# Designs tried in a protein design run: designed miniproteins, single chains, continued (2). Part 5

Each design is a single chain, and the fold is of that chain. pLDDT is the mean over its residues in the fold that is shown.

## One batch from the design tools (miniprotein)

Design m4142
Fold by ESMFold2-Fast:
Structure m4142 (fold): chain A 89 residues (1-89)
Amino acid sequence: SSLEEGIARLEATLREFGASDEAVEAFRAIVLETVRLAQRLLAGTATPADLQRLALIQEAYRQMRQAIANKDAAALDETALQAAAQLRA
């Protein structure tokens, strides 16, 4: 599947779970950053800062999975928005 098809399915799933539009946009940004970092790793061009961002994304995904397991849409939203803000800094 194309990246855009994957993102569209992810967005639909998050909305079904109860994520806000702002959280869905934050998730899109996190997914795109994940793809960018993965491409840099595969190309051997990743910097230490890129590896730190990847670690932050991995922790954010862990927290998001926990929020989903707990059926906590508010925690999912908060985690997505915080992670996207950290990636913009």
Scores: mean pLDDT 86

Design m4143
Fold by ESMFold2-Fast:
Structure m4143 (fold): chain A 88 residues (1-88)
Amino acid sequence: DEVEKAKAIVEAYKQQVIEKHKPSAEEIEEMEKREKELYEYLLANPEEVEKAFQEALAQLPTQALNADQQQQWQVAQAVVTLVRAEKE
């Protein structure tokens, strides 16, 4: 369930970016290529992902997040969830 929710969050964010910016087909392809490369890097370095997540989480109580920052944080949490699921 948590993995499905994480996938839904990532896909919803991707669709929002496409709708707002209306990138060309070539721009979408480049974004997807970069996303795949980043995701493969994260899967290869799950300990770095976990460390970065814990460090970011420790800083959250001292930060006032705007709507964009809140959405970025939700996407970051979703990516961490997917990496953790793949590691298990």
Scores: mean pLDDT 72

Design m4144
Fold by ESMFold2-Fast:
Structure m4144 (fold): chain A 75 residues (1-75)
Amino acid sequence: SEIEKILEEFKKLVEEAQKKMDELGATPEQRKKFNELVKEGLDKLYEAIQNNDIEKAKEVFEEMKRKLEELLASL
């Protein structure tokens, strides 16, 4: 399903971001921000999934992708 694809894509995004954090030696503060963003994204995505709201799930994915990219750019 489309919702399953969005969740899978988010998991891949998180895995790639985590690898980059490890490779670039992210600070404890940057790792805390990363963990907070991942939790925020998962909470919002699970809410959208429970409501079967594909449009909201896509919106959350794009928002979280942007926020993660901004964090990674700060490394």
Scores: mean pLDDT 84

Design m4145
Fold by ESMFold2-Fast:
Structure m4145 (fold): chain A 91 residues (1-91)
Amino acid sequence: SIPKEALELEVEGSMLVIKASVLLKYDKSKEALEEAAKLYKKAAELFKKASKILKENAKSPFDKQQADNLESSAKKLEELAKKLEEEAKKL
């Protein structure tokens, strides 16, 4: 029932979040912080696209809740990216 395109975008975004998290566990350099910020921003973009598709194709309250969850996750990732960019500027 979930549009395949929305699911694929969510999976891609989640993989980018994992890549950023792994990078940050092993590397605290300016370059690592900047790369992790880029990954979080790209993941947020993908989650916003997935949320839009889910809202446009919503057939149930569940679909709307999933869309809202993705939009909330995107906002948190954008905030994390901004904090990483601020941290990188100090290095």
Scores: mean pLDDT 88

Design m4146
Fold by ESMFold2-Fast:
Structure m4146 (fold): chain A 102 residues (1-102)
Amino acid sequence: MEWRPEDEEAVRRALQGALTGIASLLGDPELVEQARHAPDMSLEEQKELLKRAVDAARAKGYLTDEEADEFIKRIDSAKTHRELFEVALELRRKLVERQLAA
């Protein structure tokens, strides 16, 4: 999906899609429900949701402690919905990769 930095609504919708995909891959109904509200969330609330997804992935063994800490650091450093979306896409890719390898 092509996105444009000048279109904040498109970026927010794309981030919701990524968060919903991550929550579904993790099989976490609480995260799925929270992801439904992502377009109405502030950047900081979306960061908290993505950090919860990282912690859930760590708990399930899909991320090492080092990988999870790196994702959390990148999430904390994100200043725009675009930067957060890029982190979410990389997390989703990593989860798919680990689930296919398991």
Scores: mean pLDDT 78

Design m4147
Fold by ESMFold2-Fast:
Structure m4147 (fold): chain A 119 residues (1-119)
Amino acid sequence: NLKKLSELMVKLGQKVKDHLAPIDSPDSKRAIDLLNESIDLAKKGTREDLRESAIKMTAGMILGSLSMTPEENKALFKETGPINIESLKLAAQISEDPQQKQLNQEMIKQLEQQYKKLL
């Protein structure tokens, strides 16, 4: 369901932006720009746009993480982890590429393990 994946990616991007907005650094501002691009792509909802959205999301989250303290990163992961896991599960179901499905399943396992450590 591309529509549900679109909605989850928009929600994920917005929550990451909300955690980055108070930091007000060059890296956090650049991360927010990437997350805005990710959200706009996710709203278009095509398979190609959702793929590009995921790339922009990943880049934005990496840059955002570099601007955050360990405590801020933990708070972000605690809030966004469940949404990220759900989006990856849907992406795996929608994917026509068996290798991409396997990679998504491996990422889900890693994220679930990391999230359990935060509980």
Scores: mean pLDDT 84

Design m4148
Fold by ESMFold2-Fast:
Structure m4148 (fold): chain A 91 residues (1-91)
Amino acid sequence: SLKEKQEKIVKAIEEIYEKYKDEIAEKISEKYGIPLEEAKKGLEKAKEAMIKGILNAEKDNRLDVPKQVYEELKALMKELGLDESIVKPLE
């Protein structure tokens, strides 16, 4: 069901964030020349926005939102020079 897919994706986002938040924030800080603390806060806010967007997609029956989140995160990993496999659970 859509609900089960959203729950799986939300859990995957939370697990990726907990495992890789420091590495991703460091790469964002280095690439964009922003303070590490600002990069960490921005990443946390982005995580919360992604989860909210996925949960709202269930209400609106929007099947495209999870795919958009995956594609955006995959592009971000590539741009930061990080391993694409980090976000593979969202595929």
Scores: mean pLDDT 79

Design m4149
Fold by ESMFold2-Fast:
Structure m4149 (fold): chain A 68 residues (1-68)
Amino acid sequence: MEMVSLKEFGEKVQEIIDEARARGKTRAAVEILELAEEAFKYALENNGLIPKEVAEKILKEMRELLEK
């Protein structure tokens, strides 16, 4: 199973949050942050690693929140 580091995932999350704020979508930014907390909790049981499939799914959901 391919894994993504918590650091790399966090950097991508920050990019999406910055984009949301730049677009004036403050509510989306908050929802994205809440979704990120769930992924970070998942990583805690796996030495700071997130399965790539899980990370990609969460990032996709964050992008969908940004487009609402």
Scores: mean pLDDT 79

Design m4150
Fold by ESMFold2-Fast:
Structure m4150 (fold): chain A 59 residues (1-59)
Amino acid sequence: SLEEILKQFAKSKGVEVSDETIQNVVDTAKGLVEKGFLPESLVQPWALTLLDTEITFSS
């Protein structure tokens, strides 16, 4: 699942990320797909980019 991919990514970066942060990224990506702003095939790279930005800002 996308949640598992994002959790694995955060773990690979050595950062502690809350389940709330992961869920927020997932919900945002799904919302963009539902609105037609993001193709489903780009959900994973988009979500990873957003999470990486959040991690960089926090670190």
Scores: mean pLDDT 79

Design m4151
Fold by ESMFold2-Fast:
Structure m4151 (fold): chain A 73 residues (1-73)
Amino acid sequence: MAPEPVRLEEHVVDDPAENKARAAELAPVREEAAKALEEGRTIVITAKAEASPKYGKEAAEEEIEADKATAEA
């Protein structure tokens, strides 16, 4: 008897706001995958990365830092 593997597909872009939103949407699936690992089940992770022409990595990182500073002020 072999328990079925849990599949987790992640899509990562260079826009951190979209990455954060997708991480929230995947939170229950990630929790299930973590539980599956604890139970000795196999998980399969597929990650896709896409560069956003609208936001450069540097500009996106600066915006996150600014938002964090504003929240702490």
Scores: mean pLDDT 55

Design m4152
Fold by ESMFold2-Fast:
Structure m4152 (fold): chain A 83 residues (1-83)
Amino acid sequence: KVKELEKEAEVNAGETVEIILEFEFDGPVKVEIEVETYTGDDGKSPLVSGIAGAVSETKGKAIVTAVAPSKGKVKAKAKATEL
């Protein structure tokens, strides 16, 4: 069984945003971040980092953190597969 989740968040200049994508299955899970992006209004590059992994035998999560240099949007998409 496979699940995909996507979220986006508006962000203001100097703001840190965190997007958490949570997955639950009946068995062990593998989580992979497919997309982590930022689109800012002033064309500046963001500091974006993503971490994905299993947090228990049946639960996994992906966390995408961004520090915004300007107003914009942060997008995260992750895929989880039951093993």
Scores: mean pLDDT 69

Design m4153
Fold by ESMFold2-Fast:
Structure m4153 (fold): chain A 87 residues (1-87)
Amino acid sequence: SLKEEMLERADKLIREEGEEVGFSEEDIEVLKEAVRKALEENPSITQEDFDELVAPYLRGLIRNRPHLPAEEIAKELVDWVNSLFTD
């Protein structure tokens, strides 16, 4: 499904960027779960929306906030996606 394809791309991005900032496997799973929830709350998100808006924002969060717990990064991602796509 399109959602599964977006989640696979998110997993790859989180692993690649997370390795650079020292994320654990648990941190990767927390962020992957956040992407899944964001997509569930916003079912209108297209693959183009994901690639052009969501993925770059997630990459920026990981790169610019490696000092935050994964749960805080996850919350910021979900809040941002909801803010962008729900209104």
Scores: mean pLDDT 81

Design m4154
Fold by ESMFold2-Fast:
Structure m4154 (fold): chain A 60 residues (1-60)
Amino acid sequence: SLKEEVARLVASLMEQGLSPREAVRLAGEKFGISETTAVVLAAEALLREGRHDLAYEIMR
């Protein structure tokens, strides 16, 4: 799903050392969605996967 793809990219970018803000912005650009939409989609998928710490980092 789009949520899972956005979350996967955000997680991958943060694992590479990008800040949460940079990771979310770049994911938004790649999928053609707003930064706010990217946060919502990624956070929903990460919370469902049990990655709560990562979800909180992107929500700020």
Scores: mean pLDDT 85

Design m4155
Fold by ESMFold2-Fast:
Structure m4155 (fold): chain A 60 residues (1-60)
Amino acid sequence: TAEEEAERVREEFRRLGDEYAAQVKAKTPDPEEAERLAEETRQFWENLGEVVAEAVKMLS
């Protein structure tokens, strides 16, 4: 269903957000900046995933 596809999209974007956040944290020398950038990265991908999931529901 469209709902199942939307949930799959959300899960995939959350996973990508976690992976990119880990990379950003590993490559950022300042620990405080690393934490902030990692959190911003996770939030960005989560929000993008929600937008895409809603679009999938509308287009399905």
Scores: mean pLDDT 85

Design m4156
Fold by ESMFold2-Fast:
Structure m4156 (fold): chain A 62 residues (1-62)
Amino acid sequence: MTIEEAVERLREALRKLGFSDEEADLAVKTLINYAKNQGLSEEEIAEFLRRAADALEAQIKG
């Protein structure tokens, strides 16, 4: 999965939880900056964002 696809999935999950587009954008930027500060590669950032999306989807489910 590319960073762009992971970002899109994360934004969709946040929207389903009732977050605005602005709030979703801020959350995504915060997570990307966090991952960059941890020294993650582009592929590792994509994986990190994918796991974040999976966690939000699990929260939506219950």
Scores: mean pLDDT 80

Design m4157
Fold by ESMFold2-Fast:
Structure m4157 (fold): chain A 91 residues (1-91)
Amino acid sequence: MKKEIERDISISMAILLLYLAKEFAKKGDYEEAVKMLELAKKLIEETKELPEEVKEKVLEEIDKAKEAAKKGDGEEAVEHVERAMKILGEA
């Protein structure tokens, strides 16, 4: 129960950070989007109860979103954030 609660809180916080990253990317605030993506990545890496396949896919999408945001491609960044959120929501 305690480990399940900790996992669920970490996943919920990561989803919130991804949502904030998406909103910043939509507004063209790419520096803030990257910061939110890095925080989400750190939370996912620390979440031990996630299946390895899910973790790898989510981290890959976050890295692609960060790269797109650094290039000023807000549309591509949003697409990768939405994919990461979908993968986490299905976990």
Scores: mean pLDDT 82

Design m4158
Fold by ESMFold2-Fast:
Structure m4158 (fold): chain A 99 residues (1-99)
Amino acid sequence: MKERVIELARRYRELAIERDPSVAPFLTPDEKIEEEIEKNLKSAKELGISEEDALELLEEYFRAVAEVLELSKVSEEEALRLAEEKEAALKAKFEAILK
């Protein structure tokens, strides 16, 4: 599970740089991706979220941002709409897990 999330995060970084190379300095460096995921898992544990639920949320997040980024190559307007829908869905899922 964790390895899959790391690979999805790396894939998102690759797609973002391919879309606009100037964003590279503002993205999490490849060598820091695992460290950032570990930090997210620790924060989730402090909130009472299980590692399994936290990894599922991270997987859905990276899949969503990659999908939005791919769609932005075809339609910026549709990509923004999808981003809003995915953000709302992830927020609702996160709130459900916390309650």
Scores: mean pLDDT 78

Design m4159
Fold by ESMFold2-Fast:
Structure m4159 (fold): chain A 85 residues (1-85)
Amino acid sequence: EKEVTKEALEKALELFKKLKDGEITAEELAEELEKLAKEYADKSKVAAGTLEGLATAVRNAAELGASAKTIGELGIEYLKEKLKE
């Protein structure tokens, strides 16, 4: 469980880095996070639920007018903190 969740969060971190670097949009990030959540659904409901929560947070931040760079930075900081165990 813990190792699977860590792997999922590391993959999410790479997606947030792509957003920060302008390689994808916030909408594309949310879609990729949902796709990743489906991939992890059979391995861990916790990992899948966490990824779905991140996708929702990305959409909400974009709707509130946050820039892709800001969403990327905040997501990277959040995920780095969660990956410190």
Scores: mean pLDDT 84

Design m4160
Fold by ESMFold2-Fast:
Structure m4160 (fold): chain A 84 residues (1-84)
Amino acid sequence: SAAEAEKLEEAKKKTEELIKGAFAMSEGARLSTLEGAKINAEIAKKLMDQALKLAEGDEEMRKEAEKAKEEVEKRIKEALEALK
């Protein structure tokens, strides 16, 4: 139905914004202190968890969110290693 299509479009937009937020937090971690980077890592994980939950209704969105999670986790790990 049209209402279901609108819900999927809204979920897609929210998923994309949450993913962007998670990437922004991972980038902020690189520019922070070690303690600040840990806080940014926690926020990024929460944003990615929300994105994955919203993406559950669509296989393509889910795959995109899963790939984004791997990249965000990699960036956070690299930031934390660099700030040791």
Scores: mean pLDDT 83

Design m4161
Fold by ESMFold2-Fast:
Structure m4161 (fold): chain A 72 residues (1-72)
Amino acid sequence: KEEAYKAFLELRKLFNEGTEEQVKALVDRYIQRLVDEKGLTEEQAVEELTNFFKEQIDYLKKAIEREKAAAA
């Protein structure tokens, strides 16, 4: 869970959105949804969300770097 929270907090920091408490609540909701709707274990749901957030973070970091390079 901690790794998923950190990854999502980093993603939200890039968007400059929400509080830490709101982010954690949203992550917990997504984990529960994956468990309930897709029949995943909590551990599997955390792993899937963590990997998804890591991919989004990488994409956004590259996009931000391109924007900064164009602005400089």
Scores: mean pLDDT 71

Design m4162
Fold by ESMFold2-Fast:
Structure m4162 (fold): chain A 71 residues (1-71)
Amino acid sequence: SHMEEEKLREERKKLFEERQAFIKSLRPDYPVLSEEQIETILWVADKLIEIGDEIDRELMEKRGVTEEQLR
C-alpha cells in the first residue's frame, strides 16, 4: 500500500541518517548531508529503480522473454 511505501521510505531515511552519524564519528572530515539532501538522494534512487524496471520490461518484451522464462 501507499502507506507501507511511505513507512519504508521513512525507515530508509532514518537508517541513512544513523549511518551518516556513525561514519562522521569515524571520519570527522566526512560531509554531513542535510535532511533535504538525503530525501533528494532517496527520491532519485527510487526513480532510477522505477525507470530501470520499466526499461527492463520493455527490453524483455522486445526479446520475447516473459517473467516466467526468467524463473
Scores: mean pLDDT 73

Design m4163
Fold by ESMFold2-Fast:
Structure m4163 (fold): chain A 107 residues (1-107)
Amino acid sequence: VSREFRVGLFLMIQGKYEEAVRYLQRAVEEMRGTPDEPLALALLALTLYELYLQGKPLPSKAFIQALIDRLETHDLAAVAAALRERFGLDITAEQIQRAIDFLKSLL
């Protein structure tokens, strides 16, 4: 994974979602086409959902659509398992799917 992914993940764990989204946006671009790309996409989707719950502004609809399109090409159960096994995150496929469904409701 990229340095930007590690920093974004650390900030997300601390509830610093505005800072986390900046690093995770860079991580999804740096990790594009790598086997670990879906990990960055999933963390970004989850972070955007948390930003919305805090009443914070979200990226453009075009950005959100592109994020969803990329993330939905991946097996979410495998993504959730990798996040739990490699990074100790208690994240389920259902939580990732809820973030996707929520973001779709904004389009």
Scores: mean pLDDT 86

Design m4164
Fold by ESMFold2-Fast:
Structure m4164 (fold): chain A 99 residues (1-99)
Amino acid sequence: SSLKSEEEIKASGAKYGVPQEAVDELIEEVNLVKNNTKEELKKEVLKLAKENLDPETVKKVEELLKTASKEELVQLKRALEKVKKGELDKKELEEEILE
């Protein structure tokens, strides 16, 4: 993985005054990449997309899953979870997915 270690992320955050919440989010992303298989992430992303996005956007997600990196799958999963929680607007995510 090309991602920084948890200790490196914490050290950089402290040195540059990055908010703790942003540091915690980066650590969570790194841990999701380390602890999940690519196939497991694809399954979770597709399930979340079907539950939270319009059918047209789901078809685009299915195409993206064929070529997506593990890091991209983690980012998409986290964005979909934020939509589910009401922390991210569905329309904004759909526009990003559709370009």
Scores: mean pLDDT 74

Design m4165
Fold by ESMFold2-Fast:
Structure m4165 (fold): chain A 56 residues (1-56)
Amino acid sequence: MAEIDFRRLRSEEEIQRAVDALLADALADVPPGSTPEQVREAMETLRRNALRELRE
């Protein structure tokens, strides 16, 4: 599946690996009108939110 359910991830390593995989996939097919930097920032936001949820 292209979508990852972060609620199932139990460690920071799993979250980082999942986000890295999504980032690599997204960077391989950057949408027209978007930049790699915007994709990276979106993935970093997702990673931070997932890590916060893991702690809370």
Scores: mean pLDDT 70

Design m4166
Fold by ESMFold2-Fast:
Structure m4166 (fold): chain A 55 residues (1-55)
Amino acid sequence: MLSPEERYDRWMSTLSPEQQALEREVHARMKSLSLEEALRLMQEHLQQLAAARQA
């Protein structure tokens, strides 16, 4: 299994430049959060991105 950092970096590389910019903003917010809060925010953000792409 990849570390959380490696998994995040790999996932980031699959995104468009516009989505990468949004993810960098999310990552900056994660630095002020606990690990549990960071994971929850990441999951919610992924769901929002998926919904936006399908819409």
Scores: mean pLDDT 70

Design m4167
Fold by ESMFold2-Fast:
Structure m4167 (fold): chain A 64 residues (1-64)
Amino acid sequence: SLEEIKEIIRKNLSEGDAEMLTNHLEANLKVLDGKIDIDSLRSAARHLGMSDEAIEEIVEAAEK
């Protein structure tokens, strides 16, 4: 769910980086009519320095 994804982001990034990734996710949801672009989300999270383990937790939460 979206709330689970946001919680994982907040636990693994600084407040500023978490806000950037959350804004990126919300912008994608608006453009894609509620669909999560997993490849875009994974790329953005990796660019912000999130671990592979944390990124996979986000992907799993997005696919639930």
Scores: mean pLDDT 79

Design m4168
Fold by ESMFold2-Fast:
Structure m4168 (fold): chain A 99 residues (1-99)
Amino acid sequence: MMSEAEVERLAERMRRAVEAALYAAVLSLGLSDEQVEELRKRGEQAIEDMRRAALEDAVAGIRAGGEKLAAAFREVGADGAADLLLVRFDEVADWAAAL
């Protein structure tokens, strides 16, 4: 079981990954403020799901959250940003697995 400080470091890394993907999507596709806000909400939900899973399996939670969020990015046509998000979430999962 991870410490609260370790969970918060994972949350910060996940939030940075989401913001990087959002920035890439806005630059490449010109997403509306509504689309950005919806994807940001889904990102925060993935972080919350990871916090809940961190008591059992944070690595699986991060990977599952990444796949769901990448699907949401693809729904708005942001395939490149979805691929970037998955790479970044895999980096976070690998970091979590090394804790």
Scores: mean pLDDT 83

Design m4169
Fold by ESMFold2-Fast:
Structure m4169 (fold): chain A 73 residues (1-73)
Amino acid sequence: LTPTQAAILALLAANGPLTVAQLAAALSLSAATVAKTLASLIAQNLIIQTAPNTYAALTNALTVANAIAATLA
């Protein structure tokens, strides 16, 4: 995972489902950058879209993100 992908997964794990706008504000990124990163994470089956512009992390993604965070500590 890139640092941006890991940060998005960590936010979704901590806060539950979040919108693109909430993720962009939390990470100080453009909505376009967040949307592109979310599309990449969906392609990897790490997150799902639960509502329009709202996304949540999958259990397997949380396990992977936690393992990567622990390694990079």
Scores: mean pLDDT 74

Design m4170
Fold by ESMFold2-Fast:
Structure m4170 (fold): chain A 70 residues (1-70)
Amino acid sequence: DEAGAREEASLARVEAELAEVNTPYAKFLRDMLRAGGERFKEVAEKYGIKSTREAGLAAQKAVDEIEARR
């Protein structure tokens, strides 16, 4: 599975970068990647995120924090 192998490698790299940042937004995004979409509500509630929009903003902030460190 070529697509699956590429996705797996990409996710592993993102997870490693998120672990290096170690902020609340990075922790949220990491937990989301591990749990998958089915556990979105539980992960969002753990971090006080009340909507899909707020979850998207938190994920974007985690990405921005990784980019800012480069």
Scores: mean pLDDT 68

Design m4171
Fold by ESMFold2-Fast:
Structure m4171 (fold): chain A 97 residues (1-97)
Amino acid sequence: MKEVTAAVGVVIVEKDGEPVGFHLFIFKDGELILELEIRPEDPEEEKERKAREAEEYLKKNNIVPAPAGSFRVGLDEEEYERAVREAKERAKEKSLE
């Protein structure tokens, strides 16, 4: 099966230097093919389930991630919203190259 290269934008939410949440965008040819949000307040089992489902999706579709943007933010809502917007925009742009 042919490998699919897709552009990835990610926001990592940190508390005390530890990752507690993620927002992930995967774009191919300008189209959003996967979006995953793990919120800091999600139960641990829910975080693990979401991460596992995303990993299974990538594996089943032979998606090779090409990093387009990675942003680390704290628990500030405005900073998070800005980083999410920027990660999505960069992933979309990279997918069109």
Scores: mean pLDDT 82

Design m4172
Fold by ESMFold2-Fast:
Structure m4172 (fold): chain A 75 residues (1-75)
Amino acid sequence: MKILSIEELKELAEKLGVSVLTLVKYIGRGLNEAKSKEEAENDIKVLEEVAKYDKDEEVRKVAEESLKEFEKKHG
């Protein structure tokens, strides 16, 4: 799966009628339900991009927390 840009995530959220925060929470949940790092690789990359570059502090925080939880389980 190709890494989505923040702008692409915003456009997708608008088309689906949900907030970017809701999409990021959904991706984070999928990451934490993954059985291996290999299954989660694309979700990790998406959440890393969001955590670094999203202008919304709450969205960045959710992405960071999801990544930390995954590291705690698999690190």
Scores: mean pLDDT 73

Design m4173
Fold by ESMFold2-Fast:
Parts: C-alpha cells; sequence; structure tokens
Structure m4173 (fold): chain A 97 residues (1-97)
C-alpha cells in the first residue's frame, strides 16, 4: 500500500491519467479540488471532472480533509511522477494553500 495519503492521491491520479480513465485536461482541476476545497466531490463535480464511481481513490479521499503538510507532499509526489510538465500550474496551486 502507498506510504501516505498524499502518495496514494498522487499515484492514483497519475495511474488514472496514464490509463485514460481521467481525461488529462481534468487532472489539474481534480487535484486542485482535493487540495483546496477540502470537501468530498458532489455528484455534479464527479460528472464534470469525469471521475468514475469505480475509482477507489475518489471514494476513499471523499471522507478525509488534507492538512497543509499532506497538500505539499501531494504536490511534491505529482512533480516526481509527471516531471516538469505541470510545474507552473502546481506552483500556482501551492500559492493558494
Amino acid sequence: SPKSLAERIALTLYEAVKAGIIPEENFLPVLEHLLLKKRPFTEEERKKYGIPYGLQFALILEVKKLNKEEQLETIRKVRELFGPKYDAELEEIEKKL
């Protein structure tokens, strides 16, 4: 199992994008929701972001609020997995924490 909630978030999102389960264009909006809104996805938000009900990550994380250390760790793990591809957008999300 992943070592932390942050690592689990980052890995599950990365795998879902690579598999085409989450449209790549929706990756950053989904990540920003998880880090900034700190509440479960509504049914309308799941439909908007293309998050399938079978995605264990979305269901597990709906019940947990991330603290600032977990938010920063999630951003760091996303950078490790995607490389520099999203660095500018991730820096903007980090500023909103």
Scores: mean pLDDT 75

Design m4174
Fold by ESMFold2-Fast:
Structure m4174 (fold): chain A 86 residues (1-86)
Amino acid sequence: SELEEAMSYFDVDGDGTLSKKELLAFGKALGLDVPGPDASVAELVELILKYFDKDGDGGVTEEEFLKVIEEMKKKGLLEKVKELLA
């Protein structure tokens, strides 16, 4: 499914957990002002969630997540995430 495919881009290890390295690469690919390698996982998650949470309700739906992934595919940013993780 589209959701499973989208989730696989964030969970490169296939363990159901997002690593700090994966979160950092994703934030950089989105062009977010990431605090650098010393940033906490919580700071990286907050930055990424704010990008996904267009409603400002503090939550990210699966539909919102899939829409962002489709936008990233159109802009070539998804390939940039893979490149940063390689």
Scores: mean pLDDT 60

Design m4175
Fold by ESMFold2-Fast:
Structure m4175 (fold): chain A 69 residues (1-69)
Amino acid sequence: SKVEIYVNGELAAVVPATAEAAEKAAREVVKEGDKVTIRVPRDEAGRRAALAAAKVATEKGAEVTVEGY
């Protein structure tokens, strides 16, 4: 399963559904003031990955939306 990170409506990263991969990707692609959508599988792995990526994106000053697929 995969996590998709969209920044300002554009696909910026596709990574495995792990907290570590999602956190790293968010740290690399997200900037202050960005609008970020994190699309995750609707399972426990997706939930953990979404939490990790959303935390990093929020700490960087982005507006974050999480979406299941």
Scores: mean pLDDT 85

Design m4176
Fold by ESMFold2-Fast:
Structure m4176 (fold): chain A 65 residues (1-65)
Amino acid sequence: VSKEVGVLLRLMADMIEIGGSVTIKEKDGKLLLISSLDTPEVREALKKAVEELEKLGIKAEGELL
């Protein structure tokens, strides 16, 4: 299992625990992590996932709808 898949699986687990969901899309070589739920816990989970992906050299961005 690649390290990036591990980061995304942990994000999905965290979002389920919070009672939200996340949609993951790839656009122009960047991963978009999209949530319709905007809470401090969601913001923190997205921020951690983006930071871990960035450490792996993967461009990522969190989006709130």
Scores: mean pLDDT 82

